Designed miniproteins, single chains. Designs and how they scored, part 71

Each design is a single chain, and the fold is of that chain. pLDDT is the mean over its residues in the fold that is shown.

## One batch from the design tools (miniprotein)

Design m2452
Fold by ESMFold2-Fast:
Structure m2452 (fold): chain A 66 residues (1-66)
Amino acid sequence: SAKLEELERALGELVLELGEELGLSDQVMMAATHEGLSRLAEMESVEELREWVREVLLRLKAQEEA
């Protein structure tokens, strides 16, 4: 599906962009990517994916710093 391919590409780009901005490790970014891939079929848009990625990365950052 073209939509699924677009979401998969966007997921990788968003995790890299936001993960680098937040100073996250490759392991954390990989974990977020794997979780995102399992949820792509449930995503309605790239905007929904962006909001989800931001929330997950902020949660993971808080856990890493705790």
Scores: mean pLDDT 80

Design m2453
Fold by ESMFold2-Fast:
Structure m2453 (fold): chain A 79 residues (1-79)
Amino acid sequence: MEAAEAAYEAGDYAAAAEYGVREWVAEAEKRFGKEAAEEFRERVGPLAVAYAEALAAGDKEKAEELFKKMKEAVAEIHA
């Protein structure tokens, strides 16, 4: 999570999304197994793609909104 937040603050939002998703998928797999990691990827993956597209378009506000939605999806999946 820290690496993702540092990348976000540096303006590298695509790296921030990738680090965040990868860290959360790895943690979910270790704690809850591969099925939980797959569910997380299925729910967060589309948001991460949209986030990268918003960054490519230079839409920082939309990118920030999508990043928050990814965090919310993680919270909904396992708590």
Scores: mean pLDDT 68

Design m2454
Fold by ESMFold2-Fast:
Formats: C-alpha cells, structure tokens, sequence
Structure m2454 (fold): chain A 58 residues (1-58)
C-alpha cells in the first residue's frame, strides 16, 4: 500500500479506537475499521493489526 493508503487506514483505526473508548461497541468498531482499511488499500495484515488495536482500546 502507498503511504497515503496506510495513513488513511491508520486514521480509520484511530477514529474507531476513540469511538470504542467513548462507549461504542468495540466489536463493531473493530470490524468497521478493518473494512475501511481494506477499502483504503491496506493489506489484509495491516487491516487485522488495525482491528486488533481497536479491540485493545475498547
């Protein structure tokens, strides 16, 4: 993935982590962040890492 794609994926993960910390369903936020990362062009490995990070915060 390009630097821009990785940056977009990281931003999606950060937003989802904040939402989970603020009381949103962590499982749903994790899934949404993973799906957003994949659509932004992140690899499956990067998307899974982002999803795991969201779950760790929530």
Amino acid sequence: ASAEEREAADRAGARAAVAAAEGADPQLMSKTARDEALRAGASEEEAERIAAGVLAVG
Scores: mean pLDDT 76

Design m2455
Fold by ESMFold2-Fast:
Structure m2455 (fold): chain A 56 residues (1-56)
Amino acid sequence: PLSPELQAKLDAIRAGDEATARDTARELLAKAGMDPNNEALLAGVQAMLRRDAAEA
C-alpha cells in the first residue's frame, strides 16, 4: 500500500508541482541504489510519477 506521505506527494505532482516530482524521483533513485543525479533516470522516474499521479 502507498504511504500517506507518498500519496500526498503524488497529489502535489498531479497539481503540477514539478519540484516535488523531481525531489521524489531523486529519493526513489537513491533508495533503489541508482544515481540520483542521472538526468535520464530522473526524467524517466518523473514521467512514471506523473503517470501514476494522473491515474490515481
Scores: mean pLDDT 78

Design m2456
Fold by ESMFold2-Fast:
Structure m2456 (fold): chain A 86 residues (1-86)
Amino acid sequence: DSVEALRAEIQALLAEAKELLARTKSDPSIKEEEVKTRFSAILARLQQYLALARQVAPPFLIDEIEAAIAEIQKLKEESLAILKSR
């Protein structure tokens, strides 16, 4: 159903963000602009889901999306800190 599909998509975006951090740690060739662009795309998609959820979705889904956004912002900051230390 649409709720299960959306929750799966949120988890997929969170997994993608975690993989991007892992790649930033292991790949010395990855560039700051690439990392910024990819995290911005992930966050933009979650913000679209949050806007949709605020109109029609149960409160649990709104909380889940907000938590995912907060975690991905932390992963982005950690990734950028690693790149700055190079």
Scores: mean pLDDT 84

Design m2457
Fold by ESMFold2-Fast:
Structure m2457 (fold): chain A 94 residues (1-94)
Amino acid sequence: GAIFADIAAGLARKGAEVAEQSGNTEAADWFKKASEYAQKAADALRAGNLVEASEYFRKASEYATKGSELARQAGNDEAARYFEGAKNAALVAG
């Protein structure tokens, strides 16, 4: 599970980078929060803390959803694509 959690965190970071470069700072901030919580989830998984990991993945998913909605509303399909990749990787990790 942990390798897909790392992939989810990396893709969320890429989504934030693309959103920020396109001037969508609000979407970028939500993707940054999603990346932080996905990384905390990956660290918790490596430590064997499954309950904590589940809670962090839930928060990461909520923040990523807000970021993707803002990115799509702004027409930033590239940032939205990175979020879909992160979401799919997180589903495999969970």
Scores: mean pLDDT 73

Design m2458
Fold by ESMFold2-Fast:
Structure m2458 (fold): chain A 97 residues (1-97)
Amino acid sequence: SLLDEAIEVAEKALELAKNHPEIQATLQGILDELRKAKEAFEKGDYEKAIVHLERAIGLAETAKRLAEQYGDTEVVKAVNELIELLEKALEEIRKKL
């Protein structure tokens, strides 16, 4: 699923960001929101899943800005991939609403 792919990319980004504690904290927040979005989605609570995905996107934009400030191009690339997956997941879940 797109949510499972987003979780995998976020976990990869967390590993890449090991030298940037502030980025790691933000990515951990994204993972927490994604797990909540997945739980809500599996229960058919699409409105709640959307709320958690929107929060994850906001945190991912923060992680991108931090990665750009640190000049970590690998983290920037991973976070950009994550944002694309999150936006696609959001669009697909909104269609079920």
Scores: mean pLDDT 90

Design m2459
Fold by ESMFold2-Fast:
Structure m2459 (fold): chain A 69 residues (1-69)
Amino acid sequence: MEERLLEVAEKAAEHSDDPEKARKYLQEIKEAIENKDYRKLIQAGNDLIDLVKDPEIREELLKALEELS
């Protein structure tokens, strides 16, 4: 569900090493959901994952992205 992806992405942004860049990727995820651009959604999601060092949060993001495939 796109709603779950958003929730997990918001949590990931809070725990990122670069909150400003994470907010930008989170905004891109929101725009991709609104436009139903799943390619951009997956790209922005993976970019956000790269900013998160916590392995549990990374796995939650990966699972949320896989559920949309």
Scores: mean pLDDT 79

Design m2460
Fold by ESMFold2-Fast:
Structure m2460 (fold): chain A 129 residues (1-129)
Amino acid sequence: DEIQQKVLEAVKAKIKELLSQPEFAIFAYLPDLSVNPRYPEVVPNPLSLNQILEQIESGKIVSISELRALFDQMLANVKKAVPEGSPAVILAEKMYEKAMAALDEIESTLSEEEKAAIEALAAAHRASQ
């Protein structure tokens, strides 16, 4: 679907923009387990910006609603791993706000019919797995 591909390409560009910002480098890859050996015990479903990008490129993620859920998971993971008010939580909230704003901007370029078509494709994709 050309509309779906155009939307996913726009989302990939926004994720690459987040990855280009030095302050978000800590979210680019999973934590170093030599530094954080207990991370898998606290965060059973770890997620990085590069993993989200790979899921889009592999066709595992096909809609904006699925992307919103992944960014919700990333923020929840940081809040589980470190104390409230820590620098890592503040940066994660800043990244999350930028990600949500970017998804809102992309979604605002779509008609209601285009939004419905993308979500129908996502529902069909989930049902086929």
Scores: mean pLDDT 81

Design m2461
Fold by ESMFold2-Fast:
Structure m2461 (fold): chain A 86 residues (1-86)
Amino acid sequence: STAAQEELDRLLDKAREGIRRLEELTKDPELADRWLALVDRARRERLSPGDLSERLIRLELEYGGFSAAVREAFAAGVAAGRAALA
């Protein structure tokens, strides 16, 4: 539904805001750019929460792992997206 999609978009916006704040501390613009590209792609292609989760896991592996805060934001976004679509 539109409401479920709006909720997912809101959570993705919050995740995007969080990674930008973390970028200021870590000075890793490439990670932030790739996160933003995945957020934009999820919206454009209407990726399922599962597809988004798989792509995010691959991104994490390429960068040797995310901080606990970034992992929590990803997990929360996926879980809330699933709940909103149920």
Scores: mean pLDDT 60

Design m2462
Fold by ESMFold2-Fast:
Structure m2462 (fold): chain A 94 residues (1-94)
Amino acid sequence: ASVVERLSAARVALGEEHSDASPVEALEKLVEAIREIAATESPEVQAQLEELIEVYREAAEALATLAADSPEMAEKEEELAKRLKEVLEKLKAL
């Protein structure tokens, strides 16, 4: 299975076990799952997974610190979505 498929499977499993988790808690658990996947991968894949971890950590921080309806949140969501797309495209190419 590809790294993207394993990431998708981890997200589904976390959703099934932690359906009552807050968005911040869900992101923190996803970061832990990605870290476990990264530990078994090549250095090239690890580098992309570390960037993915950073994207999700910044998302959790934004959710904890910024107002949901603020311009700052909208700008951060756009930035993080772009970075997420770029990381996933690179992982699919590996």
Scores: mean pLDDT 71

Design m2463
Fold by ESMFold2-Fast:
Structure m2463 (fold): chain A 58 residues (1-58)
Amino acid sequence: AQLTPEQQAQLAELNRQNDDLMARYEAETDPERRLALGQEMARLGNQQNDILDAGRAA
């Protein structure tokens, strides 16, 4: 397959973390903290994309 089992496991974990951050983001009322959470989600998204791209390129 294009992704290794380890990469697939990492993607699943990142998806879980992103889902948790989304829930926290929605519950957060402080705009500055919400921006920080949004940036954290963006980092997770970048990590997911890097894994997918690496698996694709391999």
Scores: mean pLDDT 80

Design m2464
Fold by ESMFold2-Fast:
Structure m2464 (fold): chain A 81 residues (1-81)
Amino acid sequence: SEKEELLEILKKNMEKLKVPEEVAKKALEMTERSYEALEAGKPIPEEVYEEFESLSEEDQKLVIQADAATALEYIKRKEEE
């Protein structure tokens, strides 16, 4: 599925960036919840924003970088198909 492909790309990007395991687990859960909400035409749950804000500034920056890299890679893969 597209969701599973997105989560696998995100996981690999977080591994490359050396994101701490506990932070990476939270980022994957946040991304999955966000994807499912948006697919259902619903807003992203408040709990996702609260989880992100609970991270340190350093971890927030790592997650944002991993998310951006994941989005870019996913778009490029779809353009090549």
Scores: mean pLDDT 85

Design m2465
Fold by ESMFold2-Fast:
Structure m2465 (fold): chain A 86 residues (1-86)
Amino acid sequence: LREELVEALARTLRDTGAEMGVPQDVIDTAVDLFRLLVEEGASLEHAADVALDIARARLSRTDPEKAEEFYRRAREALAETRARLS
């Protein structure tokens, strides 16, 4: 169950980033950090927030408006995924 939720959240991050044209390296970094934090014992909420913050920071160097929109949409999509699978 938890493993399925982790996979679903990681997929939601990838899909949201891809739909918005976020660079693949930014998406990969966010997903890798999310998985690492979950493995280190962080809550899913904390791991997602940290992963989104790092993606937003990286993306804001080239496109601040896209960074804010990605952060907003990804947070919304992740919350919906958690609600559906909880």
Scores: mean pLDDT 84

Design m2466
Fold by ESMFold2-Fast:
Structure m2466 (fold): chain A 90 residues (1-90)
Amino acid sequence: MEEAIEGLVRAMRGLAQRDPEAARKVAETLRETLDPDAIGEAVRKAFGEQGKAVGDYIKSILEKHPEYRKEIADAVREAVDREMARLQAQ
């Protein structure tokens, strides 16, 4: 599980570097819902084709491990928030 969360955090960090505002919208969705379909769609909508694989991966992990949904959502949101803060400082 830790490896999957780490992979998601890395993928979201990469997306946040390409489009920080789109990443912020995904982080807001994660604050409002833990629904795998809603989260996957938010990533796909925000990043288009580039986000499809990441959105599908997040959905898959959340569906496979419902007990870890909050931890996964928190980790992804924190990764986006940290990258946004880093970009604002530069």
Scores: mean pLDDT 73

Design m2467
Fold by ESMFold2-Fast:
Structure m2467 (fold): chain A 96 residues (1-96)
Amino acid sequence: SRFEEIEKEALERIEKAKSEEEKLEALLEAVERGLELVEELYRRGELDRETYEAMVAAGEHARRLLEEKLEALKNGTYEEYLKKKEEELKKLIEEA
């Protein structure tokens, strides 16, 4: 599928990336391309409305998280961001 092509290209870019910033930029581009494809498929009637809305919501959520991480990296707050995410994950594990 075209989604598999986007994923493969993103993985190749991540493998060749020399920095965390380059990896995040590759992931962000893949998410943006995926959202464009979802909109095209819905316009063509290849996706039902519920699937379209769910995929758009998931893609926009992923884009927001990647943008936040990339901004933290560029602003020098990346270590603080990672520590916050580790604490959130630990809490979820303890509550599970």
Scores: mean pLDDT 81

Design m2468
Fold by ESMFold2-Fast:
Structure m2468 (fold): chain A 76 residues (1-76)
Amino acid sequence: VTAEDLKDVVKKFRELAKYYVDTLSPEEAIKKIDELTEKALKYLDVAAEESGDYEAAEEAKKEVEELAKEAKKEAE
């Protein structure tokens, strides 16, 4: 796992969260964003273990959590 892989996770999270906000009801969007957040954080934990780059993974986790907050606020 590389730093590029971690950035790709954040990028895909942003794209999917926006897709949910744009296409689903507020309740469905929030639910899907929460599910996506859990999956992304789990993936980043595995990526940190495989790469040994815990610092990059922690930064990516913070970005994912911030994007989740913004997307949920936008869905409301």
Scores: mean pLDDT 80

Design m2469
Fold by ESMFold2-Fast:
Structure m2469 (fold): chain A 71 residues (1-71)
Amino acid sequence: SMLEELKKEAEERFKEAEKNKWSEEELQQMAVELSKEAQKRLSDEDVEEFDKYLLGLMARLLHKRAKEAAA
């Protein structure tokens, strides 16, 4: 489905961003752009699910960085 394809693309983009040490600003911009693409391609129900998924990916990456910064 388009939802699953966009989720996979989001995961891959977040992995590349982590590898390349993107700033929080760059991560925020990427998340906004991914959400905008979802709004164009998905139903309102699927957009809600996708946005929740993006929030989870963002939270996990930021939590990991916070732990590394505190160590």
Scores: mean pLDDT 82

Design m2470
Fold by ESMFold2-Fast:
Formats: sequence, structure tokens, C-alpha cells
Structure m2470 (fold): chain A 94 residues (1-94)
Amino acid sequence: SLDELIEESERLEKEALRLYLRGQHLIARNAPKEEILAVLEEALRKLEEAKRTLEQIKEMAEKLGDEEMVKKAERAIASVEELTEEVRKLKEEV
């Protein structure tokens, strides 16, 4: 259902942000490269899944004629893409 997809995308985004912040903390503490990369790669996987879920939400909203939900999904996709770029940049520094 649409509500289940929304809850899932929000859950994935929150978890990805938590992993990104954890990655920053591990870098600041000079943690082993392998641990840092594992956390950042997990963040990227969750962001990719969140984006796919949000794209499904957008398609469903378009079919329902829910213009407000389409715009919300588009903004959420943009937010996920911005965080994905930040995680990728951080991963390149490791």
C-alpha cells in the first residue's frame, strides 16, 4: 500500500542518516578503514532502496492524481540524492 511504502522510505532515510553520522564519527576517531567503508556502503544501499521506494510512491501518487504527494516524493528523492552524494564524498576520503 502507499502508506506502507511511505513508512518504509522514511525508515530507510532515517537509518541511512544515522549510518552517515556514524561514518563521520568513525573517521574523526581514526577507526579502521574497513569499518568506516562497511558503514558508508550500508548507508548507500539504504539510500538506493529509499530512492526506489520514493519513485514507486511518486508513480502511485501520479496514478491517483495526488499532486501534493507527487511534489513531496520529488522533494524526498532530491533529499536522498543529496545525502547519497555526501556519503559518496565521505567514502572517497577514506
Scores: mean pLDDT 89

Design m2471
Fold by ESMFold2-Fast:
Structure m2471 (fold): chain A 99 residues (1-99)
Amino acid sequence: MEQLKYIDMLMEGADPEEIVFFHMNAVLKKVIGKEAKSEDEIIDEFVKADPSLSREEVREIIEKMLKDAEQALELKKEEPEKFTAELEEEKERLLAKLK
């Protein structure tokens, strides 16, 4: 599931931009059933799905998610054991819910 890959990317210390791109594509695929190849395509598809959203608003959402991912990776640097334990527990709970 998409949430498990997101957690794995955070635990492995993937680039924040890659984490955000993956998450936005997971949302887009779930809502529209389509995957984008670039950030601009993600913005285009979200605006097409909801014309009340501007490109600027979608970019702001992406920027906020990028900051959130960067903060999570900073927590990994400051408190690595706590970061790892919390993500592993969440991953196990998600796997249990997936049948």
Scores: mean pLDDT 71

Design m2472
Fold by ESMFold2-Fast:
Structure m2472 (fold): chain A 74 residues (1-74)
Amino acid sequence: MELREKALERLRPVVEEIAEKMKNGEITREQARHELRLAALEAVQELGVTDPKERFELIDAIVEELEKRLEEML
């Protein structure tokens, strides 16, 4: 889905920043996951997705992919 891919590209710098903070011991894995979820929520809001169900499903899919990318950076 193009919308999901666009959100992931926008969130790339956020994932890199979170990975850096984790490597430096500044945040825990749980805190990193929370920050990724908030960033995904903001990105989906900027994309104009108005249906609550579609928003939640898209956020969950984005967070799952971001967590995978974060693990690859660690």
Scores: mean pLDDT 79

Design m2473
Fold by ESMFold2-Fast:
Parts: C-alpha cells; structure tokens; sequence
Structure m2473 (fold): chain A 68 residues (1-68)
C-alpha cells in the first residue's frame, strides 16, 4: 500500500501548508495567498479522502465555512 502512504503524506503536507498560507491570507487580506492556501488545503484533503473519507469531508466542510 505504498500509494496510500504517499497520498497520506502528500495530503498531510498540502493540508499543513495550505492551513498556514490560508491563515496568513486571512490575517493580511491577501487574496492571492487566500486562493493559494485554499487550493493547497482542498487538494490535500482530497488526497486524504482516499485514505479516510469521513475525516476529510468534515475538514473540507470546516474550510468552506472559514472561507465564507
């Protein structure tokens, strides 16, 4: 299951990076950072959904709430 391990690692990395960039964008009002952070976070959660769909869906819902 090396592909699951790779998706989990990549998903976790993108999620962490996306969270940081998105938070910086929110704090600074930087629309480019917000878009970049959101994209990375969403992509990371999509990769993690291959491993655990329930956890990833809850986190995607929270992200959408934070962006609204």
Amino acid sequence: SSIKDSLEQLGALLKTMGEEIFAEGLASGDKERLARGYAALEKGLQYLSVVNPETSQAELDRLKEAAA
Scores: mean pLDDT 79

Design m2474
Fold by ESMFold2-Fast:
Structure m2474 (fold): chain A 92 residues (1-92)
Amino acid sequence: SELLKFEEEIIEKKRKELEGKTELEAVQQALREAFEEAVKKYREELIDEIARILGISKEEAEEILERYGELLSSPDVSPEKFAAFIAEVEKR
């Protein structure tokens, strides 16, 4: 979909811009930026896309979206917590 292509383009672009960091760190930063922008513009499309990519229900995709929002709002959010969250989501 267009949202998936947008995220892939952001990941590729950020990977090149963050040369010298690990590929994982570059991908995580790109996904975070793309996710924040997508949530503001395309909440419904983002839920549908997450559900499609991960092979989960829309309800589960909404829970993931809300948990990500909570993680970003946490006063002690760390890159390690974010990486753990993404790793858990991708395992599904």
Scores: mean pLDDT 61

Design m2475
Fold by ESMFold2-Fast:
Structure m2475 (fold): chain A 65 residues (1-65)
Amino acid sequence: MTDEEVAEAVARALAERYGVGEVGVRIGVRDLLANPELLAAVKPLVDQGRVEEAAELALELGRKL
């Protein structure tokens, strides 16, 4: 999976959970791509199909920065 595909999967899962539309997905993708440490942390979970867990981890790590 490419970094862009990983970022979109995580951003879309978060957008669905919080009821935000496609604009929210695009903002989330841009933010994740700007944070390579976050992408590296969530990529293994997305590769395993564990997208909801990847979204939770992204939120947790985002709060620490």
Scores: mean pLDDT 77

Design m2476
Fold by ESMFold2-Fast:
Structure m2476 (fold): chain A 82 residues (1-82)
Amino acid sequence: DLVAALTAAELADIRAELEAAAEANKEIAELLKKYNLDTYEDLSDEAKETMARYIRARIARDEEAAREEKKRLEELLKKLAE
């Protein structure tokens, strides 16, 4: 269980990532509101598991996005070096 293994600092970082994602994704915003991210300690085991699944999915998406962004930046730099 990802959430159960996280420190308070790690939870805060992941919360910030989820809040940033919520600005662009209303589904994540609704999830954050439903599970009241301000009270992590009060979340049920089911809610923590749901959050952990979203965190894992977010990490996977961010890794893919980072690879695509790196490719895009490398192509842009190549064109700018003309």
Scores: mean pLDDT 57

Design m2477
Fold by ESMFold2-Fast:
Structure m2477 (fold): chain A 66 residues (1-66)
Amino acid sequence: MTPEEVAALLRIAKAVQDSLLAGDLDTAIEKARQTGEELIKTSENPEAVRRATERLLAALEQVKAG
């Protein structure tokens, strides 16, 4: 991942931290999507934010499926 993707991933992860710790994957997925959309609007690198959001969502959905 690029440094910009890592920074975006950490910001999104922090925003959904409480939901993840509670095991509420549905809420975590929704909050990750919302936070990613907000960051894209204000980011100097919206493509990196989009890739970070997609990667985190894929990981959360995989955990939910297992």
Scores: mean pLDDT 80

Design m2478
Fold by ESMFold2-Fast:
Formats: structure tokens, C-alpha cells, sequence
Structure m2478 (fold): chain A 64 residues (1-64)
């Protein structure tokens, strides 16, 4: 579901941020923004999400 995909993205970001909440919130926004076509974060968003096991369908749900 969308909620499960959003939670997985948050969990990924929490791990990347070493538990820092401010960096976690920024990370989630950067992933969503990247998937919605921000060129600064697009490539890194796609690469990191794919590496973390997010399917094409998961990424479409998250980008919604």
C-alpha cells in the first residue's frame, strides 16, 4: 500500500540519517522530489531506492 511504501522510505531515510529526525525528514522529501522530476535529486533517488529494493510500482506509489 501507499502507507507501507511511505513507511519503508522513512525507515530507509532514518537509517541513512543515523536516527537524526531533521535529516530523515529532508531525506524523504528529497526522494519524493527526485521521483517527481527534480534533476538535483532524481538520479540519487532512483539509484538508492532501487538498491534498497523498491520496485517500479513502489516508486510510482511513493511519487504520487
Amino acid sequence: SLEEVQQRARDLCLDEAGGNQTLTDRCVKDYIDGLNGNPETLVISLMKLQLAGFTKEDRKLLAN
Scores: mean pLDDT 78

Design m2479
Fold by ESMFold2-Fast:
Structure m2479 (fold): chain A 91 residues (1-91)
Amino acid sequence: SKVKEAEELGENGETEEDLKKLIELLKDEDPEVREAAAKAIAKMVEKYGEKLSKEILLKAIEELQLLINDEDEKVREAAKKAIETIVKVLK
């Protein structure tokens, strides 16, 4: 399941390639996958964000901003929290 893949990346992901996979899942047709990917990005960035490039973190914010107006409320909430987490790392 793509949801389980996103959750696994959120728990154990630590590289820019792991974050790129989550960014791809933000574009999924299934809102449960988009929600799981946004939550996973927040978890991964909280743990390892300082080791990730500013470029990939800004790319994550760009893609998450597309979800703040998502049709699904849980996706909107997860995207907003993920953006807040990345912004804290970038300051």
Scores: mean pLDDT 88

Design m2480
Fold by ESMFold2-Fast:
Structure m2480 (fold): chain A 88 residues (1-88)
Amino acid sequence: NAYELAREGGRDGGKFSPDGKKAGQEAYEALKNGDFERASAYGVGAAASSPMGAIGVKALEDAANQSPELARKATLGAAEGAYEGYKE
């Protein structure tokens, strides 16, 4: 499931990477303000910065190749994960 893999990548980045922690904090503020595009961008950044980054990024790429709707869900998953990792 691309959404879950992207979310796990984001969480891992938000928890363990300094860049991912900052991205998770920014993703939280964007989500709180309803700025889903900004949240998604920071979520992708967190996933890419994680030890699981390759898997998370591949899940996002696979989602984008399947449909715009699945890509949107996966990038939001990465943002949600980044915030979850950040708050740990």
Scores: mean pLDDT 72

Design m2481
Fold by ESMFold2-Fast:
Structure m2481 (fold): chain A 87 residues (1-87)
Amino acid sequence: EAEKVKEAVDAMLAANRAGEAAELPEEVLEKLYNDPELAEYARERTEKAILELIERLRKDPSLSEEERADIERREAEIRKIREEKAK
């Protein structure tokens, strides 16, 4: 269901830009891994927002270590999707 993936990506994007460490559900991640078109949609929108948030978090002491680790995990998942798509 593409709309659920889009909603999850958009919600995570908005939360990340607001300084919240939002995660995609595993079902959405599995769909992204199996559907490269949805992966590219999520990658373009989420990657930029997460990278900007991570850069901010490295300088911003307002967030906990757990929240920073969660955001970095999200970045790793996005990069993993990109790497699999590029191969």
Scores: mean pLDDT 68

Design m2482
Fold by ESMFold2-Fast:
Structure m2482 (fold): chain A 72 residues (1-72)
Amino acid sequence: MEPGTVENGEVVSPITGQVVVISYDKLLQELLAKGITTKEEADAFYSSLTEEQAKEMEEDLEKVKKKLLEEK
């Protein structure tokens, strides 16, 4: 996947219903930088996130998880 158009995704906020542009690639890269390459490690990382970080990633975490699952 190349940077450009697909680097940022559109997500509908479950709170306000507004469309928000988020960066899936940035989150995935951050997970990989932590050495997280498996689903189990990703789950452990999600639980260790700070309240503020989890809040920001809450909407796009589902998309990020889907990307990790797709890789297998």
Scores: mean pLDDT 51

Design m2483
Fold by ESMFold2-Fast:
Structure m2483 (fold): chain A 94 residues (1-94)
Amino acid sequence: AIPEEVREAALRDLAAALERLHPAFSEETMQARFGLSTLELLRLIWERPEEAERLGLTPAKVAELRAILDAYARGELSLEEAARRMLEIFIRDE
């Protein structure tokens, strides 16, 4: 398992990167859309994927986002690559 401190660092890094990358991840927009910050949504996706699905993310999108979170935490993806892939998944029509 990925250590908790590594998971929390990965979540903070990715949330900050997404917020810089696109205005859809601003605090205001995320609160309006999900009732959560970007950091809180990413934590939910990783820790409670079924609850993320209840917020309107498809099971397929949740699985893809979780795979990116795991890969980044393991050092298999750069921060820039992980954030870019996550953005593509979030903006993709269902």
Scores: mean pLDDT 84

Design m2484
Fold by ESMFold2-Fast:
Structure m2484 (fold): chain A 93 residues (1-93)
Amino acid sequence: MKLITNPKDLPKVETPYEIIAVAVDSGEATDIAEGVARVAAASVAATLPEGTEVKQALRVGDRITGEPALEPAVRATAEKFGASVVAIVAVPK
């Protein structure tokens, strides 16, 4: 699993949210990668100031869950990294 927090490496997709982190995994153990990506996303969210509204989206294979407005960014990230699992953490702009 790879956690990306550097703005230059984050997806360049227009969304009503500012993307602050993405977790990606291209391995075959998608169930384990899903768990690790969820923990990584929760860890990033825990570093934000109290009361921060956090939006998350998760892709596992063809399944996307979470914030619908982040779906284009999830798809672009999966394509860019060849990832089977993607988690995105975002905050309001």
Scores: mean pLDDT 75

Design m2485
Fold by ESMFold2-Fast:
Structure m2485 (fold): chain A 115 residues (1-115)
Amino acid sequence: SKVDEFRKIFEEFAKILLKAAEKYLSPELVQRVKEIVDEMLEKIKKAKTLDEAIAAFREGVQRLRKVLDEAGVSPEARALFDRLIAEGMRALTLVSEGKLDEAKKVIEEAKKDIE
């Protein structure tokens, strides 16, 4: 189903966000990012519709942006997270349009940005 494919794609994206956090953020900020990502993934897992899964992802991204803004992370770290978030939002749009292969390519590009 579209919801199951959404979950798989955004579980992979969540791993990318956590790897970026470990590379660029303090241990305290890594823990805060992990809590936001874990809550986002639990809401996506419990989502019965694609719209609920999309709403959970958007909420998670908004919370992540707020934490990074409040923490005053380095310009380099902020630029990377802004890029990753933009790639995640692009993948979200592609999944909503049924363009699953294109969404997967965007996530693979995001993975290369941190590896």
Scores: mean pLDDT 86

